# Designed miniproteins, single chains, continued (3): the designs that were tried, part 38

Each design is a single chain, and the fold is of that chain. pLDDT is the mean over its residues in the fold that is shown.

## One batch from the design tools (miniprotein)

Design m9291
Fold by ESMFold2-Fast:
Structure m9291 (fold): chain A 62 residues (1-62)
Amino acid sequence: MELREQAVKAAVEAGLSEEEARALVDTILGNVDDYIARGGEPLTDEQVLWAVRNVAEDKAAA
């Protein structure tokens, strides 16, 4: 299963619409790719999903 698909599901479960979840996940995955490109250590799928859930929960609570 693709990480992006799992991350979108996690964001929707946190309270975002599917459209909002897709936009958020695309942003976070882009930031992760930039971090790795700068010499950062690869993040685990669990770390990426944790970040998506936290940001989605903050946005849903706003």
Scores: mean pLDDT 78

Design m9292
Fold by ESMFold2-Fast:
Structure m9292 (fold): chain A 91 residues (1-91)
Amino acid sequence: SPKIEELRKRIEELKKKIEELKEELKKTDPNDIAKLEELKKELEKISEEAKEILEEALKLGDKELAREAALIEAEATVLIMNVYLLIKEAK
């Protein structure tokens, strides 16, 4: 299905973005609240896009793609929580 292929490509792009953001987070000064807020905002966008892909995958009956989207959403949520805690500690 062309729509499933499109969603698979979007999943792979989100996986790459999460890995890039993880590396950026490791290099970020824990007192740079502005940079941490930017990273949190980017992770929130990934989480929202993963939710959209999950809903579309479920509508198409692709349970494998739905699981992959759910895992990305879960990983982004954990990273958002970690960034939030860093911001709280810096304040």
Scores: mean pLDDT 88

Design m9293
Fold by ESMFold2-Fast:
Parts: sequence; C-alpha cells; structure tokens
Structure m9293 (fold): chain A 81 residues (1-81)
Amino acid sequence: APTVAEVRARYDALLADYRAGRISLRELVERLQALAKEVRASGDPAAEAAAGERELQILSELRARGDLDAFLAAAVELNAA
C-alpha cells in the first residue's frame, strides 16, 4: 500500500507533468483514476485524505488554465467506454 508521502509525491508528479505539457488531459484522467483506485484498495484513511487534498489542488490548476471542462469531458468519455 502507498504511504501518505508516496501518494503526495505521485500526485505532485502528475501535476508537474501536466504543467510542463508532457501529458494530455486524457492521460491525466487515466493516471489519476489508476492512482485513486490504488489508494482506495489500500483502505488507508490517511492516504485517501492526502489523495483528496491533492485532487482538489489539480482541479484548481485545471480551472486556472481553462482546462477543467475538457478534463471532465475526457473523464466522462473514459467512464462510458
């Protein structure tokens, strides 16, 4: 199971990749969903809280960059497939 520090580092790395333009919005959704699944599988409330805090930070950055609607659309498409 990932530690709180590992969860924070993995979300921070995703945010850095997004900021640098290294990943698409679709890839960001896929990686976030995979990480969230891993955190849920751990059953650790502290890891889940750390994940939620970092997810809010990523959503804030997406909104600031005007990417939030496109991100949400990509998430809907991935979940419909």
Scores: mean pLDDT 83

Design m9294
Fold by ESMFold2-Fast:
Structure m9294 (fold): chain A 78 residues (1-78)
Amino acid sequence: ATQQRLADAIELLQSMKLPPQLHQPLALFFVAQSELAKNNNEAACTLWAQVDENLLRQVLPEKSFQDTKAEFDQACAS
């Protein structure tokens, strides 16, 4: 399920003509957020650890990035 969702997210990002280097980080990010919303904290934390934060900062506003990071840090620390 997670692998298929990552593949689908990458395909969508490719159709949006985003740079290829952003596809995997954004796909991982969106799937991680979805798992966190489902209270699957362990799965969300595993996916978040694979996200390239520097690439994510290129597409998210700084405040949104910091808020998201704080949410994952809190969920993963508990």
Scores: mean pLDDT 74

Design m9295
Fold by ESMFold2-Fast:
Structure m9295 (fold): chain A 93 residues (1-93)
Amino acid sequence: MAAEEAAEAARELAKAVLKAGDEGGKESLSKGIGAALSAIGAAATGIFTGDVEAARRDGEGALRTARDSKGGREAEEAGRRALEAAVRAAEAT
């Protein structure tokens, strides 16, 4: 269940930041892709290693990139959920 939540949160972050990229042009799209990849990495760290501190650190990176993506509140909320889901996935492993 936690692994599914982490994957879902990463997908939602990808949707939010890609939507922002569509409106903000190439720079916003590039940052949006970075945020989505960071969220996927955080989820993978949580799911495959069980290292809560590593998952949290990677998730915090995804949240920071989401804030920088100009995706606004939607991207930031998705980034926060990706962080929380990655940590829960690590705890469940």
Scores: mean pLDDT 69

Design m9296
Fold by ESMFold2-Fast:
Structure m9296 (fold): chain A 95 residues (1-95)
Amino acid sequence: MEKIKEELIEAILNEDFEKALELLEELYKKGKFDLIREAAKKLGEENPEKTGKFLAYLVEKGKYELARIVYEGVEEAGTGEKSLEIAKKILAENS
């Protein structure tokens, strides 16, 4: 499971959001919500912009529950507002 967390972080940093969603759904199905929040916290600390892009991707795909859990981790990093602003800009451009 820790390997899946590391692969999730790498996929988001590479903007491979399709792979990131697959890995995120695997963690979610197995009830590994703490690992999702840990990954999101690290991503919020290292790259809040790419994390915001991934949040927008999840919302566009209708994955609202997954977006909520990821956002909780980003809030723990102290960059929740920054990532949310980026996500809102992307979602507005696609409307």
Scores: mean pLDDT 86

Design m9297
Fold by ESMFold2-Fast:
Structure m9297 (fold): chain A 74 residues (1-74)
Amino acid sequence: EARELLTQAIKAAEEGNVDEAIKLAQRAIDVLKENYSGPLAEFAIEYAEGAIEYLKKGDVEKAIRWLRNALAAA
């Protein structure tokens, strides 16, 4: 489920596994887009997409905050 993927993405980011965190967050977005609709799903997708951008820029601390926001909305 999306929540499990987001949880794993947070753990990967905390461990410094940036590439794995990006892959897990992308998988969570795909699950959310395929299976869910409405404002909470939209917020979860937006937060997860923002987290991926922060991971790509090396801002792991902000990425983890955004992943936690995505998990709360999912």
Scores: mean pLDDT 84

Design m9298
Fold by ESMFold2-Fast:
Structure m9298 (fold): chain A 87 residues (1-87)
Amino acid sequence: SELEKLKEEVKKNPDDPEKLIKLSFLLSELGKSKEALKYAKKAVKISGKDDPKSLIALSNAYGSLGETKKMLELIARSIRVIGDQIG
């Protein structure tokens, strides 16, 4: 399955933020919200607090847990970071 392949890739390279983000999104889609949050938090830790992709993964994971306020704050932060990068 895609989930098992992504889990194996993360085991091979646990500090790859792109794979952590992808795994977090897939886990959220599968209703595995607590696991999704774990991987999204790790992606933010590795990529830094101002990586838009990691922030959106974290916001999605919080949203899947019903943490709407945290979700919206992280979306707003991601938009600000993208705006700062574009000018």
Scores: mean pLDDT 85

Design m9299
Fold by ESMFold2-Fast:
Structure m9299 (fold): chain A 87 residues (1-87)
Amino acid sequence: SLDELEERMERLTEEAVKLFKETGKKSGSKELIEKAERFKKEMEELLARAKASDGETALELVQEGLERAERALKEAREEKERVEEES
């Protein structure tokens, strides 16, 4: 359902944001923390637009959000691995 996709989008976004912030804190990278904050805001705005939309438009916005969240989570995992290798 659309609600399940919205929940998945929120969950993946939260995981990516948390991982970027934790990695930024460990590495001393203000850039990663700022990136996490910008990404969170962008995803919250996209989710709000999806919730304000109906039918196919809402589905397309949530699908875009899921793709962005999955990509961000992959990037966050890569940044974590980079920091762990430098330690």
Scores: mean pLDDT 86

Design m9300
Fold by ESMFold2-Fast:
Structure m9300 (fold): chain A 90 residues (1-90)
Amino acid sequence: LGREALRLLAELRLAALAGTLTPEQLRERASEVLELAEELSKTDPEKAKLLLRALIEVLEFVARTSRDPEVREAAREYLERAKKLLEEIE
């Protein structure tokens, strides 16, 4: 579970740095990481928090640096969702 989530985050970060990230790819990968974090929160909330903080970091980077306004908007949407889930665990 944790390894798959880290792989998805690495893919998301790499696509963002390469400038190849589409709004659809961001939504798909961020959704999958959020689902994994939610499942993980039931058994290991400390690891779920670490995963959510890593996702938040990537999404903040994308929202700030992406040249595509739609990618930035999608990043902000998922950033709010990730922050809300983190608050529910804390």
Scores: mean pLDDT 82

Design m9301
Fold by ESMFold2-Fast:
Structure m9301 (fold): chain A 100 residues (1-100)
Amino acid sequence: LEKELEEKLKELDEEIKEELKKFDEEHKGTITSEELGREIARLLLESTKRRLELEVEYYEKKGIKTEEAYQTYSLLLSIYKSEGEEEKAKKLEELIEEIK
């Protein structure tokens, strides 16, 4: 049941780890620790957003309406609103209203 999601999340984790490693190697000794921290934070936010999108897709496909699904939708909604992705945010608000 959850194997598809677990495999996709694992692939995403590996991809992000490779990106972080490559960034560290490319910028070793050329940026400040504060700049490195900010870039890592940006990559982690992007990773988190992609992970949440995969989880939302999984919950929609399975018709799962649990507190966990609500938290996932709400967190992704916050990210979309902060990034100004109004159309994506509106779709998530509709999903949240269904399980609220």
Scores: mean pLDDT 75

Design m9302
Fold by ESMFold2-Fast:
Formats: C-alpha cells, structure tokens, sequence
Structure m9302 (fold): chain A 87 residues (1-87)
C-alpha cells in the first residue's frame, strides 16, 4: 500500500546520515505526498525521488548528495518489491 511504502521511506530517511535541516525537509516531502490521496504508490515513490534529489542538489554538499543518492536507490528497491507483489 501507499501508506506502507511511505512508512518504509520515512524509516530510511530517519536512519540516513543527513544534517537535521536536510532530514526535516525530506520528511516534509513525505508528509505532503501522504496528503495527496490521488497518487498511486508508484507515483508517490517517483515524486519522493525527484523532490529528495532536488533538496540534495540545493544543499550543494557532496556528502548530502551521496547519502540521498543511496537513499533514493533503496526507495526504488522497496517500491519495486511492493509493485512486483501487486502485479
């Protein structure tokens, strides 16, 4: 489900080695996606990836960019595993 996917993404963000201000911004993206009831789980995952990468790029911190790149890769794996069960 979308709610299960967003909860797994939240756990990954909370465990990520990110500055607190960056982490807060990414968690706010999850909250905004959660409010958009019309988004499918696939659309929610894709939107999260785009928004998280934009936040990382805006930071201009290579370490933040590296951590977010790993985070979005893990999100992609989780989403794929969930979609394979729904297809």
Amino acid sequence: SKDELLEKIRELVEKADLPEDVKKKILEVIDEISKQKHLSPEQAAKRFVVEAQEIADASKDPKVKEVVAKLVEEVGKVAKEMYEKEL
Scores: mean pLDDT 82

Design m9303
Fold by ESMFold2-Fast:
Structure m9303 (fold): chain A 90 residues (1-90)
Amino acid sequence: SEKEAEEKRKEMLKKLEEILNVDSEEKKKLLEEQLKVAEAVGEALRVIGDILQELLEELKTINDEKEKEKLAEEYGKKASEEAKKILEEA
């Protein structure tokens, strides 16, 4: 949920502020922006991982090397497009 995501972000931000000894509001805002980028990258990597897992399952059913190459290229494109969408929406 949006509320749960916001609470998690605030908790992580507070921990990072303590670890990095961030004492200015300007630096705290920059850290929050960096955390949002890191969260978006993490989400993109998760989606890429899921798509690659689907590719691996499909590859088990194929014996032709050229068909495997075509499938890998198609899934690679899909992973790139989904990751780009997540990063652009962040």
Scores: mean pLDDT 77

Design m9304
Fold by ESMFold2-Fast:
Structure m9304 (fold): chain A 94 residues (1-94)
Amino acid sequence: MLEELEKEIEELEKKDPNSPEAGRKYAQLGYLYYLQGDLEKAKEYLEKAIERFEAYDPNSKEAALTYLALSVVYRDMGDYKKAEEYEKKAEEIY
């Protein structure tokens, strides 16, 4: 699954790198890395996901869920300030 998702993302980046579809794939990859305990990669891919969602619709449910995921990752990394910033962004949408 993870390797197939990374290949899908690579192909999507060549065709349409800034699409909401790319955002969804990045969010899925970030979540999978979080489940594996790779917080740095989870952060990297969730940040890539939120950049796409912010570009298309910053008030979307997808943006809100991605902000919540980032808040969890930053908190688990010990960056409580960043976690609070992302939690507040999610609250603005909900």
Scores: mean pLDDT 80

Design m9305
Fold by ESMFold2-Fast:
Structure m9305 (fold): chain A 62 residues (1-62)
Amino acid sequence: MKMTLVEINKQLEELKEDAAKQKKLAELLGVSQSKISDYINGKIAVPEELLDKIEQALIELL
């Protein structure tokens, strides 16, 4: 199942107040929690190369 960029950004926004899920997402993606926070707050755009990986990680978390 493929999520759109809009759906991915919506799911990331829903994690804004859930530090535990942010930490799990960071671990699944192999990135820092601060980088996940930057994506959630729209400070950094999600790279296309990470879209499929983020989609799979979000499906596992939600």
Scores: mean pLDDT 74

Design m9306
Fold by ESMFold2-Fast:
Structure m9306 (fold): chain A 71 residues (1-71)
Amino acid sequence: SKEEVLEEIKKAAEEIYNMAKTLPQEKRDEVLKKFEEYSNKAIEYLNQGKFDEARKIIEEGKKEVEEIISK
């Protein structure tokens, strides 16, 4: 299950990186910085064995990214 959560985090990061490439530089930097913050928190929970909390943090990171894109 730790391996599954780690793959989910990697997939989310790849999706955000690919999407960020389509954004203006200003939005791209803000998106990547915000998602990195949430990814770091998710990895911290993952290392503590808190898999559900790691997943929730990644979901929250995705929502924050969507808000940045929506202006």
Scores: mean pLDDT 83

Design m9307
Fold by ESMFold2-Fast:
Structure m9307 (fold): chain A 100 residues (1-100)
Amino acid sequence: MLERLLEALREIAEGLKRGEPERTIIFRGAGIILGISVGEVRRLYKEKKDPRVLEAIALARTMLAALQDPRSTEEDVREELEYLAELREKAEKKKEEEKL
């Protein structure tokens, strides 16, 4: 999970530096988050049947917006993603413990 988020952040930052269209950056980032191709992200987004695709696109948009904010550093975004990943892992462990 965290490794894919950090890879998506790096690729979004690189796309922004290259001056790529925001839509291209966002869909590529979402693909990295989900572990699927950009073409597959575009197909699933068109169908609007998978909420995970919509969530990944929303997260990629948030990462791009944070990197475009001159008051935010790439390291700040990285730390926030690490914290989010830790919270999700703790929530999953708590959910499994509640089944016992």
Scores: mean pLDDT 74

Design m9308
Fold by ESMFold2-Fast:
Structure m9308 (fold): chain A 74 residues (1-74)
Amino acid sequence: MSLKEKVLKGLEEYTKTLLEEITDPEAKERVRELSEEAKKRIEEAKTDEEIQQVVDEYLRRMAEIRNEERRRAA
């Protein structure tokens, strides 16, 4: 598999895991939207550096959504 294929697979698996742990419908929608945006940007990326930048941003924003969900649950 190419780096792009591996990253897209990892993104899908991570998104699925987050959607299973998140209960808030608004947070789930944000996760789905962010995943679709990241997937499109990765598919359009031409270099490994561009792919890595998209992944880093995706992971950071996903962490923010997860932390917000936890804060609301507390």
Scores: mean pLDDT 80

Design m9309
Fold by ESMFold2-Fast:
Structure m9309 (fold): chain A 95 residues (1-95)
Amino acid sequence: MKYKVTITIKAEGSEEQMKRLADVLETVALLSGAEEVSYEVDAEKGILTITAVYEDKEKAERAAKALKKFLEGLKKDPSPFGVKVLDYEIKIEEI
């Protein structure tokens, strides 16, 4: 059975800045062992959604923890990407 990690981020930034953030988050998910990663940017609504699929629950939970730590860092200091992270939600689902 596989596990899906969905991250929904509410952010302020340009479309280019949000896409750069999405590319970095995709790379972090792949480095954490994701088999499949996709993202969607709705710059007008300020919403970035990342979806990553993992082979097992342990990898999914470890990835979610790493991504949470990264996003908490961006909430404190947006300067690396110029994106202000206002809020985020991380969901883990068995698929």
Scores: mean pLDDT 82

Design m9310
Fold by ESMFold2-Fast:
Structure m9310 (fold): chain A 71 residues (1-71)
Amino acid sequence: SERRRLEEEMTREALRLVEEGTTSSTAIRDAIADRFERDGYHDEAARLRAMPPDEQADLVGDWLARAGYRR
């Protein structure tokens, strides 16, 4: 259930950032990674930061789709 909670937190945070005007997948990824570090999820934060641009864009897109974001 921890993975599900993290995914729910990621989708919620990504949607909030887009609603506040953040349009860059890199900026969304950086903000989520910073939050993971603050909450003690250091391995997850490091993995997100090391992700190639194409993979991070796909991941952020998946988070937004799960959150019901309409393009």
Scores: mean pLDDT 76

Design m9311
Fold by ESMFold2-Fast:
Structure m9311 (fold): chain A 117 residues (1-117)
Amino acid sequence: EAVVLAEASATLTLAAGASAEVVLDAEAPPGTTALQALVEATNTSAEDATVAVTVELLRDGERVASGSATVSGAGATARTGAVAPATAGRYRMVTTLTNTGANPATLEVRSRLVGHR
C-alpha cells in the first residue's frame, strides 16, 4: 500500500544559469519496504526553456537513489523520480533545478515522497 509521506509545491523563476533546490524530509514508518521520490516540473513561461531537473534520495547523508530529466519548450512538463529499497527511518529528497538555457524560466514544481509497504 502506498502512502504519501511528504509533498511540496513551489513556483520558481530561474534566470539563465540560475539553480534552485526543493528539499523534503520524511520519516519512513516501520514496515516500509521501498521509497519513491517523484518530481513534476512544468515550464509555465511562454518561451522555450532548458531546465535540468535532478532528484536525489538520501539516508544519513548518503545517496540511495537518483533520477534526472530536462524541461524544454513552452508549457512543457518533465517528470522524473527515484526508487530505493527502504527501512524505517529518516530520509531526505533533494530536487535541484538548473536553467541551462538562455531564457528565464518560470516553473511549477511538485515534489512527493511516497512510502510503500
Scores: mean pLDDT 86

Design m9312
Fold by ESMFold2-Fast:
Structure m9312 (fold): chain A 64 residues (1-64)
Amino acid sequence: SPRDEHIRVVQETMSEATDLIDAGDFDKARKIVEDNVKKYNLPKELADKLFSTLEGLIEEAKRR
């Protein structure tokens, strides 16, 4: 189970990334996720899920 800090960081990062995706700024959304994964030393499994979710949201946004 991830630590409470990791859960909060993931939720806050995805909230900001979703706002950027909705604005069409996909590169900035990817950048914020990459920066926060590095800054908070997120575990690989959690980072992989976060990147997978991000790319799924970008792909859905491009189909709208």
Scores: mean pLDDT 83

Design m9313
Fold by ESMFold2-Fast:
Structure m9313 (fold): chain A 65 residues (1-65)
Amino acid sequence: SEQEKNDERFLAWAKETDPELAAEVERRLQEAKETGNYSEAVARVIGEVLLRIGDELEPWLRERG
């Protein structure tokens, strides 16, 4: 539940930062829900988002780290 909330908050921030990425992430997570690998897919997606918009992550981490 706590991890789920953190993941949702991170993805919400990522969607605000890159709306095109948001659509791709949403689609991949929806597919993962259907296959039962949702939690693993969430972790993988977060890693890929961090690589893509990591430069924008520094302010986010400063407030929440």
Scores: mean pLDDT 69

Design m9314
Fold by ESMFold2-Fast:
Structure m9314 (fold): chain A 56 residues (1-56)
Amino acid sequence: MLYRALRDIRGADGTVIPKGAVLEVLEELGPDFLLVREVGTGREALVRKSDVERIA
């Protein structure tokens, strides 16, 4: 499933994933969190479901 970042998100390595980035879901972590990978860069982040929108 693909999501879009609704705001800048700090990645696990401290890198910022910019607003508008396309994210692939790697794992759903409980009701409120997703482990995602940014398409194109491969950066991984733990994100809140409220900070992203589903696009595909």
Scores: mean pLDDT 80

Design m9315
Fold by ESMFold2-Fast:
Structure m9315 (fold): chain A 99 residues (1-99)
Amino acid sequence: MVKVPPLSPEDKKRLEFVKRFLQSRGVPEEKALAAAIAALEKFKNPEKWSLEKLVEKTGIPKEVLEIAIQALKYDAKEKIKDYEEFERKFMLYLAKNPD
C-alpha cells in the first residue's frame, strides 16, 4: 500500500485529478497514486526532486511521471474546479503540445 503524506484540501484535489487522469489512460490505481504523489512532491520542491530521482524512488516509468507532472502543473495554472472539465481541457492541451 502506498503511504499518502499529510495533505491540504487543495493538494488532495490535485492528487485525485492526476490519479484519475492516469487511470483513464490505463495506469493501475496504485501506480497512478504513486505517480500523482511524486508529481506533487516535485511541484512543491522542484529543486529537491529531478525526474530521474522520482523514477528511482517510485519505479514508475519516466513517461507516466512526465504526464503526471504536466497534469499537476496544468491544474495549478488553470485552477479547474471539477475533474470532467480538467480531463477535457488537459486532453486538448496534450493533443496540441505532445512534448
Scores: mean pLDDT 78

Design m9316
Fold by ESMFold2-Fast:
Structure m9316 (fold): chain A 86 residues (1-86)
Amino acid sequence: MASELVREGRYAEALKLLNELIERGDIASVDAALRTLLEAGYVYEALSLYRELERRGLAGQLSPELQAEYERNWATLKAGGELVPP
């Protein structure tokens, strides 16, 4: 599972699996892994992946709670603030 790879600190392998999940349209697994990235403190990496999902038109399929969390973090980053995990 991508979430398990993130929790293990295996970010490169998690990113590879996440790309495979995106290609398969398994957005539920991607949603879970993005939550795990935020909780593990990989906030910048999670934002980067969320932006890629927006580019692909898939971000709207993520949970509303996760979408709100990314909007909050993105607004903080644009204001020059420090990003903190949830």
Scores: mean pLDDT 72

Design m9317
Fold by ESMFold2-Fast:
Structure m9317 (fold): chain A 90 residues (1-90)
Amino acid sequence: MSKLIEENKKLIADLKKNIDDPGIQALLDELESLVPSLTKEELEELKSLLENLKKIIDEMNEHKDDPLYVDLLKGVIEVALAVALTVARR
């Protein structure tokens, strides 16, 4: 369990470092606080989600000159994190 917890915490920290959005950072902070309480299966699924969100954030950072595309990608990230938080709070 400790390896999956540390891997998820590291992924969350990396995402927070690479995104300049206070709403998304607040969602990531809340998710990080819940990571130690998650089951092994939830941690494995969360790791997969966080790895996919990193790809979206990388895409967003490559297209900083396209505000509409950036805003749409931020929306996708917010929805994904809100769903993850809903599961983590159960």
Scores: mean pLDDT 84

Design m9318
Fold by ESMFold2-Fast:
Structure m9318 (fold): chain A 55 residues (1-55)
Amino acid sequence: MSIKELVEKAAELMFGKKAKVLKVEVTEDSVIAEVEIDGEKVTITLSHEDVEKIK
């Protein structure tokens, strides 16, 4: 239900570390999120298809 939770799960899967979601922008084509991992800010871009596969 929460896009932030889904992005957090995706980031943790990609980086193998707990991520803190700072900002999420949802577009028709993709989800763009800024996350903080180990004090570093990282931008992640996920397609809606990629998001559905991670669920």
Scores: mean pLDDT 75

Design m9319
Fold by ESMFold2-Fast:
Structure m9319 (fold): chain A 61 residues (1-61)
Amino acid sequence: GRTVEGGIELLEKKPNLSDEEAGAVGGSIGGVFGKEAGERVKALLVAGDTEGAIALLRELG
C-alpha cells in the first residue's frame, strides 16, 4: 500500500535514520498493520538493519 511504498522510499533515500525517525516509521506501520508490525520495523531500524526493515515492509505490503 501507499504507507509501505513511502516507508521503503524513505529508507532507500535516507539509510541513516535517527532513533526518532525510526520511531516515526514504526508508528506509521503500526497504525496500518498493527502495533506488533510497527515495533518490529522500528527494532530493525534502531539496530541499523535497514535491509531487514525493507524486507519486512515488502512482506507486509
Scores: mean pLDDT 75

Design m9320
Fold by ESMFold2-Fast:
Structure m9320 (fold): chain A 82 residues (1-82)
Amino acid sequence: SGASTLSAGSILYIGAQTNIDIGKELDKRDKKKGKQAYQDAYADAQAAADLATEASKTYPELAEKVKKLSEEAAEEAKKLLS
């Protein structure tokens, strides 16, 4: 359903943001582990944006918000990988 798709996208977005925060802490001890966390965050953020796009057929306003937040998280993770 559109609700379960939007929920899944929201969970992946939260996971991406959490992996960015964990990655920043890991960078203090092991830069390679921090980089891996940022890569996972980037993948989860892209998946979240895709699910939000699918959910837009049922919940266009909420899906657009999740998509925008997910795209912002993907850009932050990409910047941290540079």
Scores: mean pLDDT 88

Design m9321
Fold by ESMFold2-Fast:
Parts: C-alpha cells; sequence; structure tokens
Structure m9321 (fold): chain A 100 residues (1-100)
C-alpha cells in the first residue's frame, strides 16, 4: 500500500542518516540506493547509478520537478522527499571527494 511505501521510505531515510553519522559510507550508499529505487517507482523516474555523482544530482533535480507538480502530496511525503534530497546531496559530495 502507499502507507507501507511511505513507512519504508521514512525507515530508509532514518537508516541513511544513522549510517552517515557513524561514517559508514557503504551502508549510507546502500540506503540511498534503496530510497532512490522506491522514489523511481513512485514517480516513474529512470534508475540511477548511486556511484555516479552526476546521475545522483540529475535524479534529485528530476525528483524535485515531479514533486513540484504533485498537488496530492501529503505532508509526510513532502518531508520525506526533502530529507532524501539532503541525503542525495551528501552522497554526491562524498563521491566527488573520493574522486579528487
Amino acid sequence: SMDDIDSQLSQVIDQGQQYVDRGDWDGFRQSVGQGANILSQMYDLPPVDIDDADQVIDFSRQLNDRVRRDQNMTDRQSQNVGQFGILMGRLARHIRDQQS
């Protein structure tokens, strides 16, 4: 159900934040990948390679464009997407730091 999907996304966001707080970047990467897969299915977005910073940034941009057009979004869904956007930005920065 949609409520189950929202709960799964909230859990993935919380896990991602916990992983980043402890410096577990592999766990964080996996959590962002799970969240991206959920949101990709919800908004009919193409799959993203979470190891590619440009793809992560482009996914975030496309997600924000779709969310902006969704007039039926709940407060919880809006907050989850906002928090996930922050995690995606953090992942993209981490990937770029590893490549420099």
Scores: mean pLDDT 83

Design m9322
Fold by ESMFold2-Fast:
Structure m9322 (fold): chain A 68 residues (1-68)
Amino acid sequence: SAELERMKKSLDALIESLRDEPLSLLETVLNWASREYIALLESQGRLEHAEEIRRYTREKLEELRKEK
């Protein structure tokens, strides 16, 4: 959905804005933002979409760990 793509782009923008920060800070902020999106989607009964954001966040964290 367009909303899911916007959420993913928002997470990507957050990663870019914090790319020069320590990995620990980036992981903390990314996990916080992802958790807020997941909570919103779950509150709307969009459980599959919440799992998609959770998976996307996991994949991005693995990529970041390889780069830093």
Scores: mean pLDDT 84

Design m9323
Fold by ESMFold2-Fast:
Structure m9323 (fold): chain A 61 residues (1-61)
Amino acid sequence: EPKKGFAGSDKKIYDLSKEYGPTNDSTDIDPSKAAKLVDDIAGIVAKKFKEGYTGINFYKK
């Protein structure tokens, strides 16, 4: 029941989704674009984790 997630600049993820959104595949993104999007998201998430997300389990260390 504990809600786990990430907070912060999710707007950047939304912006990337709009830019790399599905074009050829209506509900699917090109592999290259998908990989780039995931990499960018991972970078943002990693930064948030490093800075300590204040919501749930930020004390991982």
Scores: mean pLDDT 55

Design m9324
Fold by ESMFold2-Fast:
Structure m9324 (fold): chain A 57 residues (1-57)
Amino acid sequence: MEKEIQELEAEIEALHREGVAQATRAKNDAELKEIEAEYRAKIAALQKKLAELKAKQ
């Protein structure tokens, strides 16, 4: 369980960094909004999984 929690925390951190990098490459506001929505959804899914694993401890 602890290893899975650490792995999910690392994935969330990596997605934050990747999202920022992708956002800086956005050519217009529409593209920026799409990137923000995509990474927000991915991060939220992992955060939900992390909360479920922590609840089991």
Scores: mean pLDDT 81

Design m9325
Fold by ESMFold2-Fast:
Structure m9325 (fold): chain A 79 residues (1-79)
Amino acid sequence: LEKLVEEALSTLSEEEREEAEKAGELAKEKAIAAGSPLAEEIGKLAKAQQVAKFLYEKGKKEEALKLAEAGDKELEKIL
């Protein structure tokens, strides 16, 4: 997941990369406030979802689906 996210980020604008990073940070902060031990994983998944959204909006639907599937597999591992 993380490697796929980093590779996708290289194709995004600087503003989109910052927004994706902020989405992950906010999700992690909310998870910490809720007392979740999975805050880091939640943050990574939120960042990946935001990156996938940008890819989908740019017409890179195959890359977006790959990120979504990788995120689902990570979530399945912790459920």
Scores: mean pLDDT 77

